# Designs tried in a protein design run: designed miniproteins, single chains. Part 99

Each design is a single chain, and the fold is of that chain. pLDDT is the mean over its residues in the fold that is shown.

## One batch from the design tools (miniprotein)

Design m3432
Fold by ESMFold2-Fast:
Structure m3432 (fold): chain A 66 residues (1-66)
Amino acid sequence: MSYEELIRQLRAAIDAGAPVDELVRLAKEIAKSTKDEVNLALTIILVVTSGHPAREEILDAIEKEF
């Protein structure tokens, strides 16, 4: 699965109000799929701007996988 497909899935999951465990899973897969700092920064911006209550947990998951 490409970075672009994973980002689309994360955006759709946020919009649909998916559970935090699903958002964390998608964030980990995004971090694994890319070594590009710009792609990682865009993912972080998406999570932060979502206003999701679990954003810190999602960001921690990204950091651990990258």
Scores: mean pLDDT 71

Design m3433
Fold by ESMFold2-Fast:
Structure m3433 (fold): chain A 65 residues (1-65)
Amino acid sequence: KLDEVVEFVVEAYEKGKSGEEIEKEMEEKFGKLYGRLARMLHRLLSGDLEAVKEEAKKRIELPKN
């Protein structure tokens, strides 16, 4: 499933979809945790590595349905 999330985010990023759109689509398909993961991956691809690191601390340490 992680490979599917990565492929989906890369394809959507190349198509010009926003991080919010990608998060929503992934949340609808696989749940909020995968939505948040997809948003973090989108930020990484956009060159916001430092922002992704900070989001990981906040969101991954407080996972909820």
Scores: mean pLDDT 69

Design m3434
Fold by ESMFold2-Fast:
Structure m3434 (fold): chain A 91 residues (1-91)
Amino acid sequence: SDEMNELYEKALEDVEKNPKAKELFEQAKKYFQKAQEAAEAGDLDTAERYLQKGIEYLKQAAKVSGSEALKKLADIIEERGTALLDAAKAA
């Protein structure tokens, strides 16, 4: 959605201004990629572990940057990612 795109753009701006937040954000992206690959392979337990690790790094990036946009994105990813994974496991 447009609102999600606006949050993402603002989060990127906040992260670019803080080298430590950028490092943590890059780690989050790496783990989200691994979670997606595990989910596509049908390994939902591994996907869950990588998703959790990515969320941890994203929350750390939000804390060190003070980015409210990044904090909101972390909360949305945690809520939606968990819901999708629970639905996949129940199927």
Scores: mean pLDDT 84

Design m3435
Fold by ESMFold2-Fast:
Structure m3435 (fold): chain A 100 residues (1-100)
Amino acid sequence: METLLRAIGALLRLMGLILDLESLKTPLAAKAAELGREVLKIGMELMKQGRYEEALELAERAVELLEEALAAIKAGDEEKAEKAIKELEKLLEEGKELLK
């Protein structure tokens, strides 16, 4: 029960970060938002399958990486932003593997 509510909360935070990134109107922010949307889709599918612990873990990791990307982009630190995006790409591949 607690895990379900925490997973919902993490997915909502992920959605908010995607919208914040899209509002920045930069190519790096657009790339981060795109990856965030794909991770959100996987998290929603895990939720639909009753896999709440896995959805929570995936969503919390994505939130952390998108917060890092957002902060780096706002600071003009392209190197840190690209690093966060690369880690988010790895997380997306891990998430895809969960659905195989």
Scores: mean pLDDT 88

Design m3436
Fold by ESMFold2-Fast:
Formats: structure tokens, C-alpha cells, sequence
Structure m3436 (fold): chain A 85 residues (1-85)
């Protein structure tokens, strides 16, 4: 179905953004941030599937975007913490 295709594309986008964010965390030596990024990815993927089951493709896309922003936020928080030390 169209909803399934949109959900699958949204999950692929989220996974790609997670890999890019993890690569950046590795470059910065941020191991704890890396775990949090994976947790956000997992929760986002589960939430996309929940909305897809309900036929809510707009919310599935919104979850992918929101989770991607949260993953970047984890890097920003770790950078700000390191600047205070």
C-alpha cells in the first residue's frame, strides 16, 4: 500500500540519519551520545510502524523528522557538556 511505502521510506531515512549521526559521534569520541542516538532510532522506528498500522502516513513522516532532530540534539548536548569541562 502507499502507507506501507511511505512508512518504509521514512524508516530508511531515519536509519540513514542515525548512521550519519553515529559517525559524527564517533569522530567526536562521544560513546554515551551514541547509545542515546540508537535509543531514539529504535523508538522512532517503532512509532513509525504504529502510525503505519493506523494508516496515518503524515504522522509516520513527522516521527522520522522529529527523531532525526532529536538524534542531532544528543550531539549538541554532549558538545555543550564538554565545553563546560
Amino acid sequence: SMVKKVADDSKELLRRNAELTIKRAEELGIEDGKRRIREVEKEGLERIDEYAERGDYQRAVAVSVGASIRMVGELVEEELRKRKE
Scores: mean pLDDT 81

Design m3437
Fold by ESMFold2-Fast:
Structure m3437 (fold): chain A 104 residues (1-104)
Amino acid sequence: SEVEKLIKELLKANEAGADESELEKIVLEIFEKLPSDEEKLKFLFYLRIGEGLKALTTTFEETKEIIRKLLKSSDPSVTDEEIDKRIEEEIAQIPKTIEELKKL
């Protein structure tokens, strides 16, 4: 998979201490190859927790369950409805993130 190669390249570049603009360029290339804003958010989630390759082997629904479990572990008072709303808001921000990366 071309996306798998790009994620591996991103992880190697980050480990090697590549500059922010180089990392952002690879992220933009990954975003352009992902079919939906949900898949892009899923990629960002796994990248942030140090498991970027898991984005290729997990579904969006499986990822939502992981997010719910993590957030409830930190704050047991948070509801599934509040978590789902936060996820929807983050998906809505994906086009803006792509626009900002394209300015580099």
Scores: mean pLDDT 82

Design m3438
Fold by ESMFold2-Fast:
Structure m3438 (fold): chain A 92 residues (1-92)
Amino acid sequence: GPKLREKIAQLKKLVSEAEEALKNGDVERAETLADQILKLGDEFYEEGDYLGAAWAYRNAALIYRKVGKTEQADEAAKKADEAFKKWLERSA
């Protein structure tokens, strides 16, 4: 629906800003943006938007990995997998 599109647009904006920070070598800004994306994923998950949560968590994991935050990347990836499984269970 329209609200899902708005949330996806917000996520895409944060991801684009993180990609720009990474391109410019701004590791701290990229990490801060990954933290914001992770929090957005937590909000989607709490609202039952498991697909939105999975997308947010996956993007946070990718950014954390690119900045060498391996532990945070692994945690975010596990959250993405959990959210995606919940989405699949509801879609079956």
Scores: mean pLDDT 87

Design m3439
Fold by ESMFold2-Fast:
Structure m3439 (fold): chain A 91 residues (1-91)
Amino acid sequence: MVDELIKKAEEAKKKGDYKKAFEYYGKAQTLALQAGDKEKLKEIGEKLFELGEETGDVSALYSSSTSFRLSGDEEKSKKALELAKELDKKK
């Protein structure tokens, strides 16, 4: 269930386990995509964007961009992609 995976990701974030949070959001994204659930893809995109902003994890921001694109939110997809590229350049 997509909502159960989102809940597990948020619980992992509260514990500081950002790697587990990313894994659970990734699983939620896969299930939402398979279900054609654009509203859940948007929600997951927002959660992944927050994770990427909090941690500097460029992978989370790239996954956020993908989730927004799959949901049809091109503007938010572009914003997430631009932030990911900006952080990637600072290495």
Scores: mean pLDDT 85

Design m3440
Fold by ESMFold2-Fast:
Parts: C-alpha cells; structure tokens; sequence
Structure m3440 (fold): chain A 72 residues (1-72)
C-alpha cells in the first residue's frame, strides 16, 4: 500500500541518520554525545510524525537505535 511504502522510506531515512551517529561514535569514542543525538532526533521526528502506525514504528526504531549506540 502507499502508506506501507511511505513507512519504509521514513524508516530507511531514520536508519541512515542512526548509521551516521554510530560512525561518529566509533570515530571519536564519544558515545555519550551519540546517545544524546539519537534521543534528540527521535523526539524531533516523533513530534513531526502524524500517522500513528509510522509513529509506532519510528518509536521502536529509536528505542532499538539507542540500545545499539549504548553498546558501543
């Protein structure tokens, strides 16, 4: 469906941003700054998201990204 395609594009865009933050943490060793950036970006994108299904998926992606960055 069109909504499913939109959801996949939004999640893909979020994953690219998370990958860049992880790269920053790996290059600098500044995991604390990376954690704060993921938390901030997740809050901003959730505040801008109007579709509840996309919001729920982004919330889960943000929680998973935060856990992954904390393990670095």
Amino acid sequence: SPLEVEKEIELGSFEVHVAMVELYAKKTGDVDAAIKQVERFTKEILGATKDPEIAEELKRAGEEALEQVRKL
Scores: mean pLDDT 80

Design m3441
Fold by ESMFold2-Fast:
Structure m3441 (fold): chain A 99 residues (1-99)
Amino acid sequence: SALEAIKAMIKALEEKIKNTDLEEAIRKLRAYITILEGIAAKEGFEEVKKAFKELLGVEITGLSEEVFDKWLKRMERLTPEQAREVTNKLADAIEESEK
């Protein structure tokens, strides 16, 4: 599902920045997952994909194994510095969306 793909991406980013001063940014991303789980339970995964695209600028085409695998491998290949940059941008996008 789109939600499972998002969870895997956040987990991959968390592993790259584990034990850093960006733990707060990871907490914000985890809060975002909780919001998306609520949307998925009530509205379905199409609304989850829409919310993800609007907040993070990333399009998820559903469970295309090829797209999911490429996206996850890209996250896993990031340097810690690149992972911090991505995590900060995601956290900032979430914070702006809550205003």
Scores: mean pLDDT 58

Design m3442
Fold by ESMFold2-Fast:
Structure m3442 (fold): chain A 85 residues (1-85)
Amino acid sequence: MDAVREDLRAIAADPERARAEIAEGRAQLPTLSPVAAEGARLHIAAIEEVLRLVEEGKLTDESLEELARRYSEEMAARAAALAAA
């Protein structure tokens, strides 16, 4: 949780980096395997939501923790699904 929260906080502090990362990630999606593309989409969605909260002036430590928790849960679910396949 701490590493994910810290990464999302760093993204919130640098919206230009966030936009560049979204653009590059989206450009790479067609070249990735379906499994890798799904992970990349989760990461892009998390960055997009942080950026939206920053732009709307709604970014709080609580919203950042909730985002980090949700992203961590989605990544854990993906890892479990891959291990079961």
Scores: mean pLDDT 77

Design m3443
Fold by ESMFold2-Fast:
Structure m3443 (fold): chain A 88 residues (1-88)
Amino acid sequence: DMEAAARAIRRAAERAIEAARAGDELALEISLSFVRMAVTVAKKLLPPEVAARADELVDRFIEAVRAGDVEAAREAAEELVRLLLEAG
Protein backbone atom coordinates (compact mmCIF):
# COMPACT_ATOMS: atom_id res chain seq x y z
CA ASP A 1 0.00 0.00 0.00
CA MET A 2 1.74 3.13 -1.32
CA GLU A 3 -0.43 5.40 0.84
CA ALA A 4 0.73 3.55 3.99
CA ALA A 5 4.35 3.76 2.78
CA ALA A 6 3.97 7.52 2.15
CA ARG A 7 2.55 8.05 5.67
CA ALA A 8 5.41 6.03 7.22
CA ILE A 9 8.01 8.02 5.26
CA ARG A 10 6.37 11.34 6.27
CA ARG A 11 6.42 10.37 9.98
CA ALA A 12 10.06 9.19 9.81
CA ALA A 13 11.07 12.39 7.95
CA GLU A 14 9.37 14.57 10.59
CA ARG A 15 11.18 12.62 13.35
CA ALA A 16 14.51 13.03 11.55
CA ILE A 17 14.00 16.81 11.26
CA GLU A 18 13.04 17.05 14.95
CA ALA A 19 16.03 14.89 16.02
CA ALA A 20 18.37 17.11 13.97
CA ARG A 21 16.89 20.27 15.53
CA ALA A 22 17.31 18.74 19.02
CA GLY A 23 20.91 17.65 18.27
CA ASP A 24 19.97 14.00 18.94
CA GLU A 25 22.43 12.18 16.66
CA LEU A 26 21.24 8.65 17.58
CA ALA A 27 17.56 9.46 16.96
CA LEU A 28 18.56 11.16 13.69
CA GLU A 29 20.45 8.09 12.38
CA ILE A 30 17.58 5.75 13.37
CA SER A 31 15.00 7.98 11.62
CA LEU A 32 17.15 8.32 8.47
CA SER A 33 17.62 4.52 8.36
CA PHE A 34 13.83 4.11 8.53
CA VAL A 35 13.29 6.62 5.66
CA ARG A 36 15.86 4.75 3.51
CA MET A 37 14.30 1.35 4.29
CA ALA A 38 10.70 2.49 3.61
CA VAL A 39 11.71 4.10 0.28
CA THR A 40 13.66 0.94 -0.74
CA VAL A 41 10.49 -1.14 -0.19
CA ALA A 42 8.27 1.41 -2.02
CA LYS A 43 10.68 1.53 -5.02
CA LYS A 44 9.86 -2.12 -5.83
CA LEU A 45 6.38 -0.92 -6.88
CA LEU A 46 7.62 2.06 -8.98
CA PRO A 47 8.75 2.47 -12.62
CA PRO A 48 12.58 2.82 -12.91
CA GLU A 49 12.46 6.57 -13.72
CA VAL A 50 10.23 7.27 -10.69
CA ALA A 51 12.43 5.06 -8.46
CA ALA A 52 15.48 7.09 -9.60
CA ARG A 53 13.68 10.35 -8.72
CA ALA A 54 12.76 8.91 -5.29
CA ASP A 55 16.46 8.11 -4.66
CA GLU A 56 17.41 11.66 -5.68
CA LEU A 57 14.83 13.13 -3.26
CA VAL A 58 15.98 10.84 -0.40
CA ASP A 59 19.60 11.94 -0.94
CA ARG A 60 18.48 15.61 -1.03
CA PHE A 61 16.46 15.13 2.18
CA ILE A 62 19.35 13.49 4.06
CA GLU A 63 21.85 16.15 2.89
CA ALA A 64 19.49 18.95 4.00
CA VAL A 65 18.79 17.35 7.41
CA ARG A 66 22.51 16.81 8.08
CA ALA A 67 23.21 20.43 7.06
CA GLY A 68 20.49 21.69 9.44
CA ASP A 69 18.47 23.12 6.53
CA VAL A 70 14.99 22.37 7.90
CA GLU A 71 13.16 24.19 5.07
CA ALA A 72 15.02 22.28 2.31
CA ALA A 73 14.51 19.01 4.23
CA ARG A 74 10.73 19.57 4.54
CA GLU A 75 10.51 20.50 0.85
CA ALA A 76 12.39 17.33 -0.22
CA ALA A 77 10.25 15.11 2.06
CA GLU A 78 7.01 16.67 0.75
CA GLU A 79 8.12 16.16 -2.88
CA LEU A 80 9.08 12.54 -2.10
CA VAL A 81 5.66 11.83 -0.51
CA ARG A 82 3.88 13.50 -3.45
CA LEU A 83 5.92 11.46 -5.95
CA LEU A 84 5.01 8.17 -4.21
CA LEU A 85 1.28 9.02 -3.91
CA GLU A 86 1.09 10.11 -7.58
CA ALA A 87 2.94 6.98 -8.83
CA GLY A 88 1.02 4.45 -6.64
Scores: mean pLDDT 85

Design m3444
Fold by ESMFold2-Fast:
Structure m3444 (fold): chain A 108 residues (1-108)
Amino acid sequence: MEEKKKEEEEKRIKELAEETLERYGEIEGEEAREKILKILEKLKEEDPEAYENFLKRMAMLQELAKMYEEGTPEEEVLKKGKELTPEYKELAEKSSEITEKVLEELEK
């Protein structure tokens, strides 16, 4: 039963991350989306843990976006964002070195 819960959670994270990418492309444009996709592909190859951490951060952003779209009051959305911030920062810091390396490689 625990294996099924883990698989379900991984699927949820991937779906939320995909929704974040779709929204990001709508807001920032297709070129910005393609850049993030290249980062994800490279991270998946070089550091699967950093890839998972990146997906989790994207899923967190989508949770906030969904609250906003569903008409949740701005105060509640900001409160949720503040609650997520420590975990988001920890995941970002843990993957910062490999993410920076991937960005440098993509510029060349």
Scores: mean pLDDT 74

Design m3445
Fold by ESMFold2-Fast:
Structure m3445 (fold): chain A 87 residues (1-87)
Amino acid sequence: MVATVRRLAAQAAAGDEIADALLRMIRGVVNAILISQGRRSLDDPPLSLDEVEAELVRLTAEEIKKKAEEEGIVLSDDEALRLAREL
């Protein structure tokens, strides 16, 4: 996840329209999730790349934890975050 966001940002900065479109989609999804959770308002400024990266890691860690619990596995916050960064 982290490496992918940074690569897309570098490619978008170089003028790659596909990379720019993918970054905008990722930012939009993260922003929509945060608004739905009451963590952000429509009046808030656009998410920075660092904020998008941090929230993607957090959301991925939450999903990994849910899937692990379905399989009877209990993951620590640190372990889920490590796995999220590797995806």
Scores: mean pLDDT 73

Design m3446
Fold by ESMFold2-Fast:
Structure m3446 (fold): chain A 95 residues (1-95)
Amino acid sequence: SMEDLLAEADELLAHVQETIKKMKEDIKNNNISYGRIKRYERDLELARQAVERLRAEAEKTGNPELMARVDQLEAAVKEGEKLLNEAKKIYNKKK
């Protein structure tokens, strides 16, 4: 249902924003490890796949609220991917 799709998008956005917050904290504190990078890679890859699915549903339904949430999700995932690349550079410089 549309209610379920909107709820999924809102939950995913909250999860991605929490992941971004933790990545920013880890970068600031130079708390970068291989395990943390792999966890963030996995979380962002799963989020990217979910966003692609939600984008297809938004385009199929034409629902403007779902479109707006998917746009926010795409922006958040892109921010997360940028932070992940920064974390990888920090890790590679350390080792």
Scores: mean pLDDT 88

Design m3447
Fold by ESMFold2-Fast:
Structure m3447 (fold): chain A 89 residues (1-89)
Amino acid sequence: SREELAERFERLAEENGGVKKIVLEKDAPSDYVPTENTYRITVYGQEPEPIVLLVEAESSAAADFGAVAYVLRNELVDLPFGISSESAL
């Protein structure tokens, strides 16, 4: 189920150092300053406009797993979806 998948990806994120914070880029405060631990993750679903997340995590792997879990938990896009990740700095 979607719930079981979210729980699995949440565990994978924790095993890779964990995620401190996830926000939608469009909702980020105007004074937001990315750090070396901030990752910009683009989520590609069925809609032409992708969803962009800013993820503060201890590793790039934790950011990727955390982003997948966040998308699943919040039902942001239908399965299947893909992600791409880059440093936000």
Scores: mean pLDDT 86

Design m3448
Fold by ESMFold2-Fast:
Formats: structure tokens, C-alpha cells, sequence
Structure m3448 (fold): chain A 80 residues (1-80)
């Protein structure tokens, strides 16, 4: 996947405290596997879905959710 998307996911994980950072890392790994298979659009959908779930969970996760939304956009650009 694009280096920018990887960096944004790392920043999202760093912005979180506790076990949610492990969930971000797991989603990031799955997204990288999809992107490596030429499935960047599906990787973007996965990251965007997770970002939406984090945003719904409360304000403490808003910064991480925003960074994941940016990562999903970068993956969509790579899919074109």
C-alpha cells in the first residue's frame, strides 16, 4: 500500500491509549495484505469502516478515526 497510508495508520495507533491500538495494528496489517494483492479499494473500505466504528465509540478516538479516514482516502487514490 501507499507509504502515506501506512504512516497515517501508525499515527492513529500512537494517538490511542490501551487495547484499541492493537485493533488499529490488526486492521492495518489486513489492509496491507489486501493492498499487496492489488485490492487497494477493499483495503480502503476496511480502514474506512474501522474509522467509522472508532468515531462512533466516542470523542477520545476522534483523532485516530480522522487519521484512518485519511489513510482510507490514500488507499482509494492508489486503487485508481
Amino acid sequence: MAARAARLMEEAAAALEGGVSEAVATVGRSARELAAAGREGEAADLVAQFAEALRASGSANEEAARKLEEAARALREAAA
Scores: mean pLDDT 71

Design m3449
Fold by ESMFold2-Fast:
Structure m3449 (fold): chain A 78 residues (1-78)
Amino acid sequence: MKEQIQQQALENVTKNVRDLALQGKVDEEGALRIARLTARALGESLDLSEQQRQELLEQLTRAVLEAVKEAEELKKKQ
């Protein structure tokens, strides 16, 4: 189902953004751009409803911001 693909994408993007942030390759602004581009691409590709696209964007935005903050905290504590 489309929801399973959305959950998998959310997990994969979160892991990728966290790894990139730990390497200093992406900041908060970069992570937000990745979230927006991913939500748009998936929304179009999976033919998601307007509500599903909004929920996916919100979930991706929250997840990538949390991943960046976690990476920044880990760097500061070292």
Scores: mean pLDDT 80

Design m3450
Fold by ESMFold2-Fast:
Structure m3450 (fold): chain A 76 residues (1-76)
Amino acid sequence: SSSVRRSEDISNDAIRSGENFRNDLLNNLNEEANNKSNQIIDDLTSEGISKGNVEEGLNEGLKKAEELKNNVNSLF
């Protein structure tokens, strides 16, 4: 193996780092959105709020989060 890094190797490392960052960001956004949504539904349902009404509001929020996720994905 070469002990000297070339511009191609540096570029490839940067691309891979960007792809890893993108994938981690998208996965984290998806997990956090799902976990937060479920927690809010459970918490509000336990407080006597209708699960259906909470789910309707959260569905709009999740749609906006999905649009953000798609925008981030389009940048990479």
Scores: mean pLDDT 65

Design m3451
Fold by ESMFold2-Fast:
Structure m3451 (fold): chain A 61 residues (1-61)
Amino acid sequence: AAQGPANASEEEIEKLAREIAENSNSDGEISQNAVKLARERGLSKTSLVRITSKALEIKAK
């Protein structure tokens, strides 16, 4: 088990973004769920930002 923040792959970002978008009813919930997931998976701030942005794009469509 790796310690410290890890950068998510593009495939992981897409997968996590879709999961967050499907389980969130507002932009605020997307942000909160992204922060929670990034913390649980030990993801970096860069990965968090990318996941949040992608989830917002998916939800907006």
Scores: mean pLDDT 76

Design m3452
Fold by ESMFold2-Fast:
Structure m3452 (fold): chain A 82 residues (1-82)
Amino acid sequence: ELEEIEREIEELARRRDIEGLEEIAKELEEKAKELEESDPELAEQYRRLRLYAEMQISMIRMREWVDRLAEEAEKKRREKEL
């Protein structure tokens, strides 16, 4: 199950599906809270996966931000050269 969740996070990250990653991160947080009293070791594994999903979101957003800056800079450069 945990291995399947990790694979799902990787697939969502590959597709740059931020919404899907945010949804799975929320589900993992809820599951971790549910397990905290009964199985703290398993709860920690779910929190680790949540952090992994959040890291993927941050990396995607950073890349999109960099790509937007590059596109805007290129457009402004071309406008000045004209």
Scores: mean pLDDT 80

Design m3453
Fold by ESMFold2-Fast:
Structure m3453 (fold): chain A 83 residues (1-83)
Amino acid sequence: MEELLEEARRAATEKYGEKVAEAVVEAVRMLAEAAGKEMPDSEDIAPEVLAEASILVYSAIKEARPELAEKADALIEKAREIL
């Protein structure tokens, strides 16, 4: 878990910055808890938890990168359809 969280944080920080990295780490924790695994597969996770994790990450991307807001909003709306 700790190694996966550090890798996710590093990758997100490089691409989107610290705020998105924090959201990605929180999303990974949420998904791992739901699946009971350090590296959960999508089929191990309830669609609702995956949708909530996605909304968290896309909302952070929208805040950190306003130029991606339209794409982030479209993905957030698709995730909300699952909830």
Scores: mean pLDDT 67

Design m3454
Fold by ESMFold2-Fast:
Structure m3454 (fold): chain A 58 residues (1-58)
Amino acid sequence: MLSEEVIEYARKVIEQELKKGASPVEAFQTAVKRLQEEFGLSEQQATDAASKALSELL
C-alpha cells in the first residue's frame, strides 16, 4: 500500500494546481511528475497515488 504521506502530498499538489486554474487532468499529470521527482516513485506508483488523491478530492 502507498504511504499516507505520499497520497497527502499528491492531494496538496492537485489542490494547488486546481487553484491556479489547471484542469483535473493537468493537476493529475503535475502530481504524477512531482511524486516521481520528490519521492523517487515509479510512474506506476506515482499514477496510483495521484489517482487515489484525485478520487478523494472529487
Scores: mean pLDDT 81

Design m3455
Fold by ESMFold2-Fast:
Structure m3455 (fold): chain A 79 residues (1-79)
Amino acid sequence: IDDEKQNVLALKESTLKLLKEAKTLSQQASIVGDFVFALTGSGGLARKVRADILSGKMDPEKAIDEMTERRLASLDAMK
């Protein structure tokens, strides 16, 4: 439903704003991990994304974009 897509996009905007204000990689990893958990409900996926950001394997902003696109595609597949 459109409301779910709007909620996902609003969460993405809020998270990107917090990410730009974060000064350390650790803070950025925590922000993105919380975002992934909020979108998916998966603590395991959130921990993996945090670890990948902390190790330099994934850019925080790219992780937000990829998780957002994946969630929106999932919502589209349900319609």
Scores: mean pLDDT 80

Design m3456
Fold by ESMFold2-Fast:
Structure m3456 (fold): chain A 83 residues (1-83)
Amino acid sequence: REELRRLVELGVRAELEEAGVPKEEAERIAREVAKRIDKPPEEIKKLVREGLIKAGVPEEEAEKVAERIVETVETIKRVVEAS
């Protein structure tokens, strides 16, 4: 759904920017996550982690941020689908 994808993209982008990811990379990762909201959480986590490492985030920090992003995506999905 357009609403779910938009909310996921906005939430993921904001959280990545707060983690210090440059705006262009945060927007790219957020769009890719929004496109894959129907995929397993592990696939989304892998995508975010790899994107963060490519953007220069250390592997350990990338793992922590990726886990937080997956939690954000699942929370948004649960809230929107419960409405």
Scores: mean pLDDT 80

Design m3457
Fold by ESMFold2-Fast:
Structure m3457 (fold): chain A 94 residues (1-94)
Amino acid sequence: KLSKEEADKLYKEAKKQIEELKKKITEKMKKEMDKKVKEVEELKGKKEAERLKASLETARDINVIGAEWEVVLLLNEGKSIEEAVEEVLKALGL
């Protein structure tokens, strides 16, 4: 059995890696979203750009949740946290 201190240390490491993954996904999607919203604003006007932004923000949030669930599934299959995060990043082209 792991000591309480060893278990806490492993938990903090896993949580930190998952939060870093979520941040990388959010940052990549934000750059792509900002570009698309600007293009739509220039071509179709501000109202259509605001509609697209709201839709893309919802899609971003769904993708972040999906990535977190995929890490949990891989961990449940017996993968290490490092392997699980790396597989999810690779699948996302990161």
Scores: mean pLDDT 76

Design m3458
Fold by ESMFold2-Fast:
Structure m3458 (fold): chain A 59 residues (1-59)
Amino acid sequence: MPVPGELDVRGATFLQLAEHFGVELSEEERREARTTPFEEMPDHLLDKLVERALRLLGE
């Protein structure tokens, strides 16, 4: 995307995955995820998603 300050589509995808897997996020974490590219997502948010996904997939 040529406009770096605009909404990041990957951030929206992360939120969809987090809600799908039942990851509980604070309003601050949801705001961060909404505006942050998936590649630049904070480790603590990625860890929450991965932990939930692995648990649901049976490791």
Scores: mean pLDDT 68

Design m3459
Fold by ESMFold2-Fast:
Structure m3459 (fold): chain A 68 residues (1-68)
Amino acid sequence: MSKRQRAVELVRETIREKGLDGVTEEDLKAVAKKAGVSVKTVSRIYRELRAQSDAQVAAARAQAEALE
């Protein structure tokens, strides 16, 4: 896998352990160290995953509201 793909996996694992809102800057630094990428790269990955999760939650809520 590429270093970026490894960083994505590590961010997902951190989100799984701490929850999306529980991920701290220290967690992102630890992922950057393990994956061999910059903290800025990990921060971008985290932002992308958060945006995707937020969109999915919003869509699920809209569908649940439509179901009464």
Scores: mean pLDDT 74

Design m3460
Fold by ESMFold2-Fast:
Structure m3460 (fold): chain A 82 residues (1-82)
Amino acid sequence: MNSLIKSFVQALQNRDGDEAEKLLNKLLDAGEDPNYILQEILVQAQNLGDLKLEAAIESALSRGEDPKTFLLNEVKEIKNLA
């Protein structure tokens, strides 16, 4: 498992928008596929029992939302609400 993805999920759960943005940028800069990042987040959300994050990802996928756009919007939402 990518330790950066685990840290990113933790930042989302802690509502730390600045840390989440930093970690997402590191993942994208490393050339990680946004779809792969999203799949790994689903696995981590399941392991952590984060039903809200699982539901949000499933809803976005059912609407045909781009994985990168979804990830950026999640970070933006946390930053705007914090």
Scores: mean pLDDT 78

Design m3461
Fold by ESMFold2-Fast:
Structure m3461 (fold): chain A 87 residues (1-87)
Amino acid sequence: SAADKYRALNEALAALIAAGASFDEILAAFARQLRELGVPEEVVERIVALAREQRDRALAAGASERDAKELAMSVALTAFREYLEAQ
């Protein structure tokens, strides 16, 4: 289900953040998983761009590197869930 795919990806990304992976490493892993799930490249590019924009905005607002990563990935996962629900 859409909920199961969202949950599995959310858990995997949370583990990478907890392990101290860089934003670029987390985002690359996320994009790879979206492609493996058959998400169209234009959708992957849009979600990746959204994650980068949110991370940069959070850092500009004074968020920590960890909090900026968590916020960016939360937004990316929400966009992925919305994409799955629209199918």
Scores: mean pLDDT 84

Design m3462
Fold by ESMFold2-Fast:
Structure m3462 (fold): chain A 65 residues (1-65)
Amino acid sequence: GSMSSKQLSPEEAAELAARLLHTMELPPERVAHFAPQILRMMKVPEEQIEAVSRRVVELYRELAA
């Protein structure tokens, strides 16, 4: 369902998730696996999870570089 509430944008959710995963010191291989679950915990809509998860991995690599 579409929710019209004050939520994080896909970019904001991706940045926050990437920072959280970096703080948790997860191995790179676990980041791609954990990103969808973190985004669900952050209440990101299911329809956006796949796209935002890809963005999280990109941002995580930039933080790790």
Scores: mean pLDDT 75

Design m3463
Fold by ESMFold2-Fast:
Structure m3463 (fold): chain A 90 residues (1-90)
Amino acid sequence: KEKEEEALRRALSKVANVPEEKITKEMLEKIKEEIAKVKELADDPERIRELLAEEGESAEDAEIEADIARRRAQIEALEAEVARELKKLE
């Protein structure tokens, strides 16, 4: 489990171009929460519309779907990088 956090830290460091030492445990927890939240929202379009309205963002249905697809792609890329870093830690 600690190896998973280290892999995530290294993956985030590469993706964000930030030194590993600058990536705090708090940032890792926030990223984990965002990943889980986006995965839940991807299965519920009404909830996504509600959250965007709460943030004051006005978006058409097509823009909402495009944003979801973009976030999914970013999460998949991050998860792939985490998997690569996890293999290096084994």
Scores: mean pLDDT 68

Design m3464
Fold by ESMFold2-Fast:
Structure m3464 (fold): chain A 77 residues (1-77)
Amino acid sequence: SHMEHLKRAEELIEKAKKYEQEGDFEKAANYYSEAGLHYREAGDEDKAVEATAKSARLYLQQGKEDEAVRLAARGFA
């Protein structure tokens, strides 16, 4: 359901922020990516793009270009 996906996305964003604060940028990027998928299922395109872009930036900063390219293929700007 829309509300279930929205709540899941918000939970994943909180986990992503926590891992980012802990310096675990790989886990943070993974959680931001998963949150983006749930925002898309919830119909929140703006938040889906924001979460996906955040994930891609964290992957690029780590030199993980293949992961960033996969996220771009999901249609974020």
Scores: mean pLDDT 84

Design m3465
Fold by ESMFold2-Fast:
Structure m3465 (fold): chain A 67 residues (1-67)
Amino acid sequence: SAEELADEIFAEAGKPFLTSEEAVPLLARLTGVSLQRAADVIVRLQSLYGPRLDKEQVVRAVEELLA
């Protein structure tokens, strides 16, 4: 599920909030998409919901990348 992948991302990062520089490579690797596709999704989510990447934002990113 998207929540399970988000939990794995945060477990691997070892912290409750991520920067885009931390989130983009983890999202690309765990969802199997390009770095550019992961970056595009993160930039759009940050424009809508703010720069802080918490679990809710990462779940949104995973859901979009797996759609």
Scores: mean pLDDT 83

Design m3466
Fold by ESMFold2-Fast:
Structure m3466 (fold): chain A 70 residues (1-70)
Amino acid sequence: MKEEEILKKVEEVKEFVQKHRDDLAGVAEAYRKALEILVEAIKNNFSTEIIQKAGEAAVEAFRALEALRA
């Protein structure tokens, strides 16, 4: 997998979280996908910058999930 594919998936997750911010199940699924993207970036030994961007998407999804559970 190329770094461009990871970046595209990261943006797709961020857009999904934005569209489904009030949907607990949707945001939980986005968080799962963000974690899968992060693991995939690590397994392919991509640059620190790419791994960090994938991690940021996971954190954003988690924050949205936490807000809905408050």
Scores: mean pLDDT 80

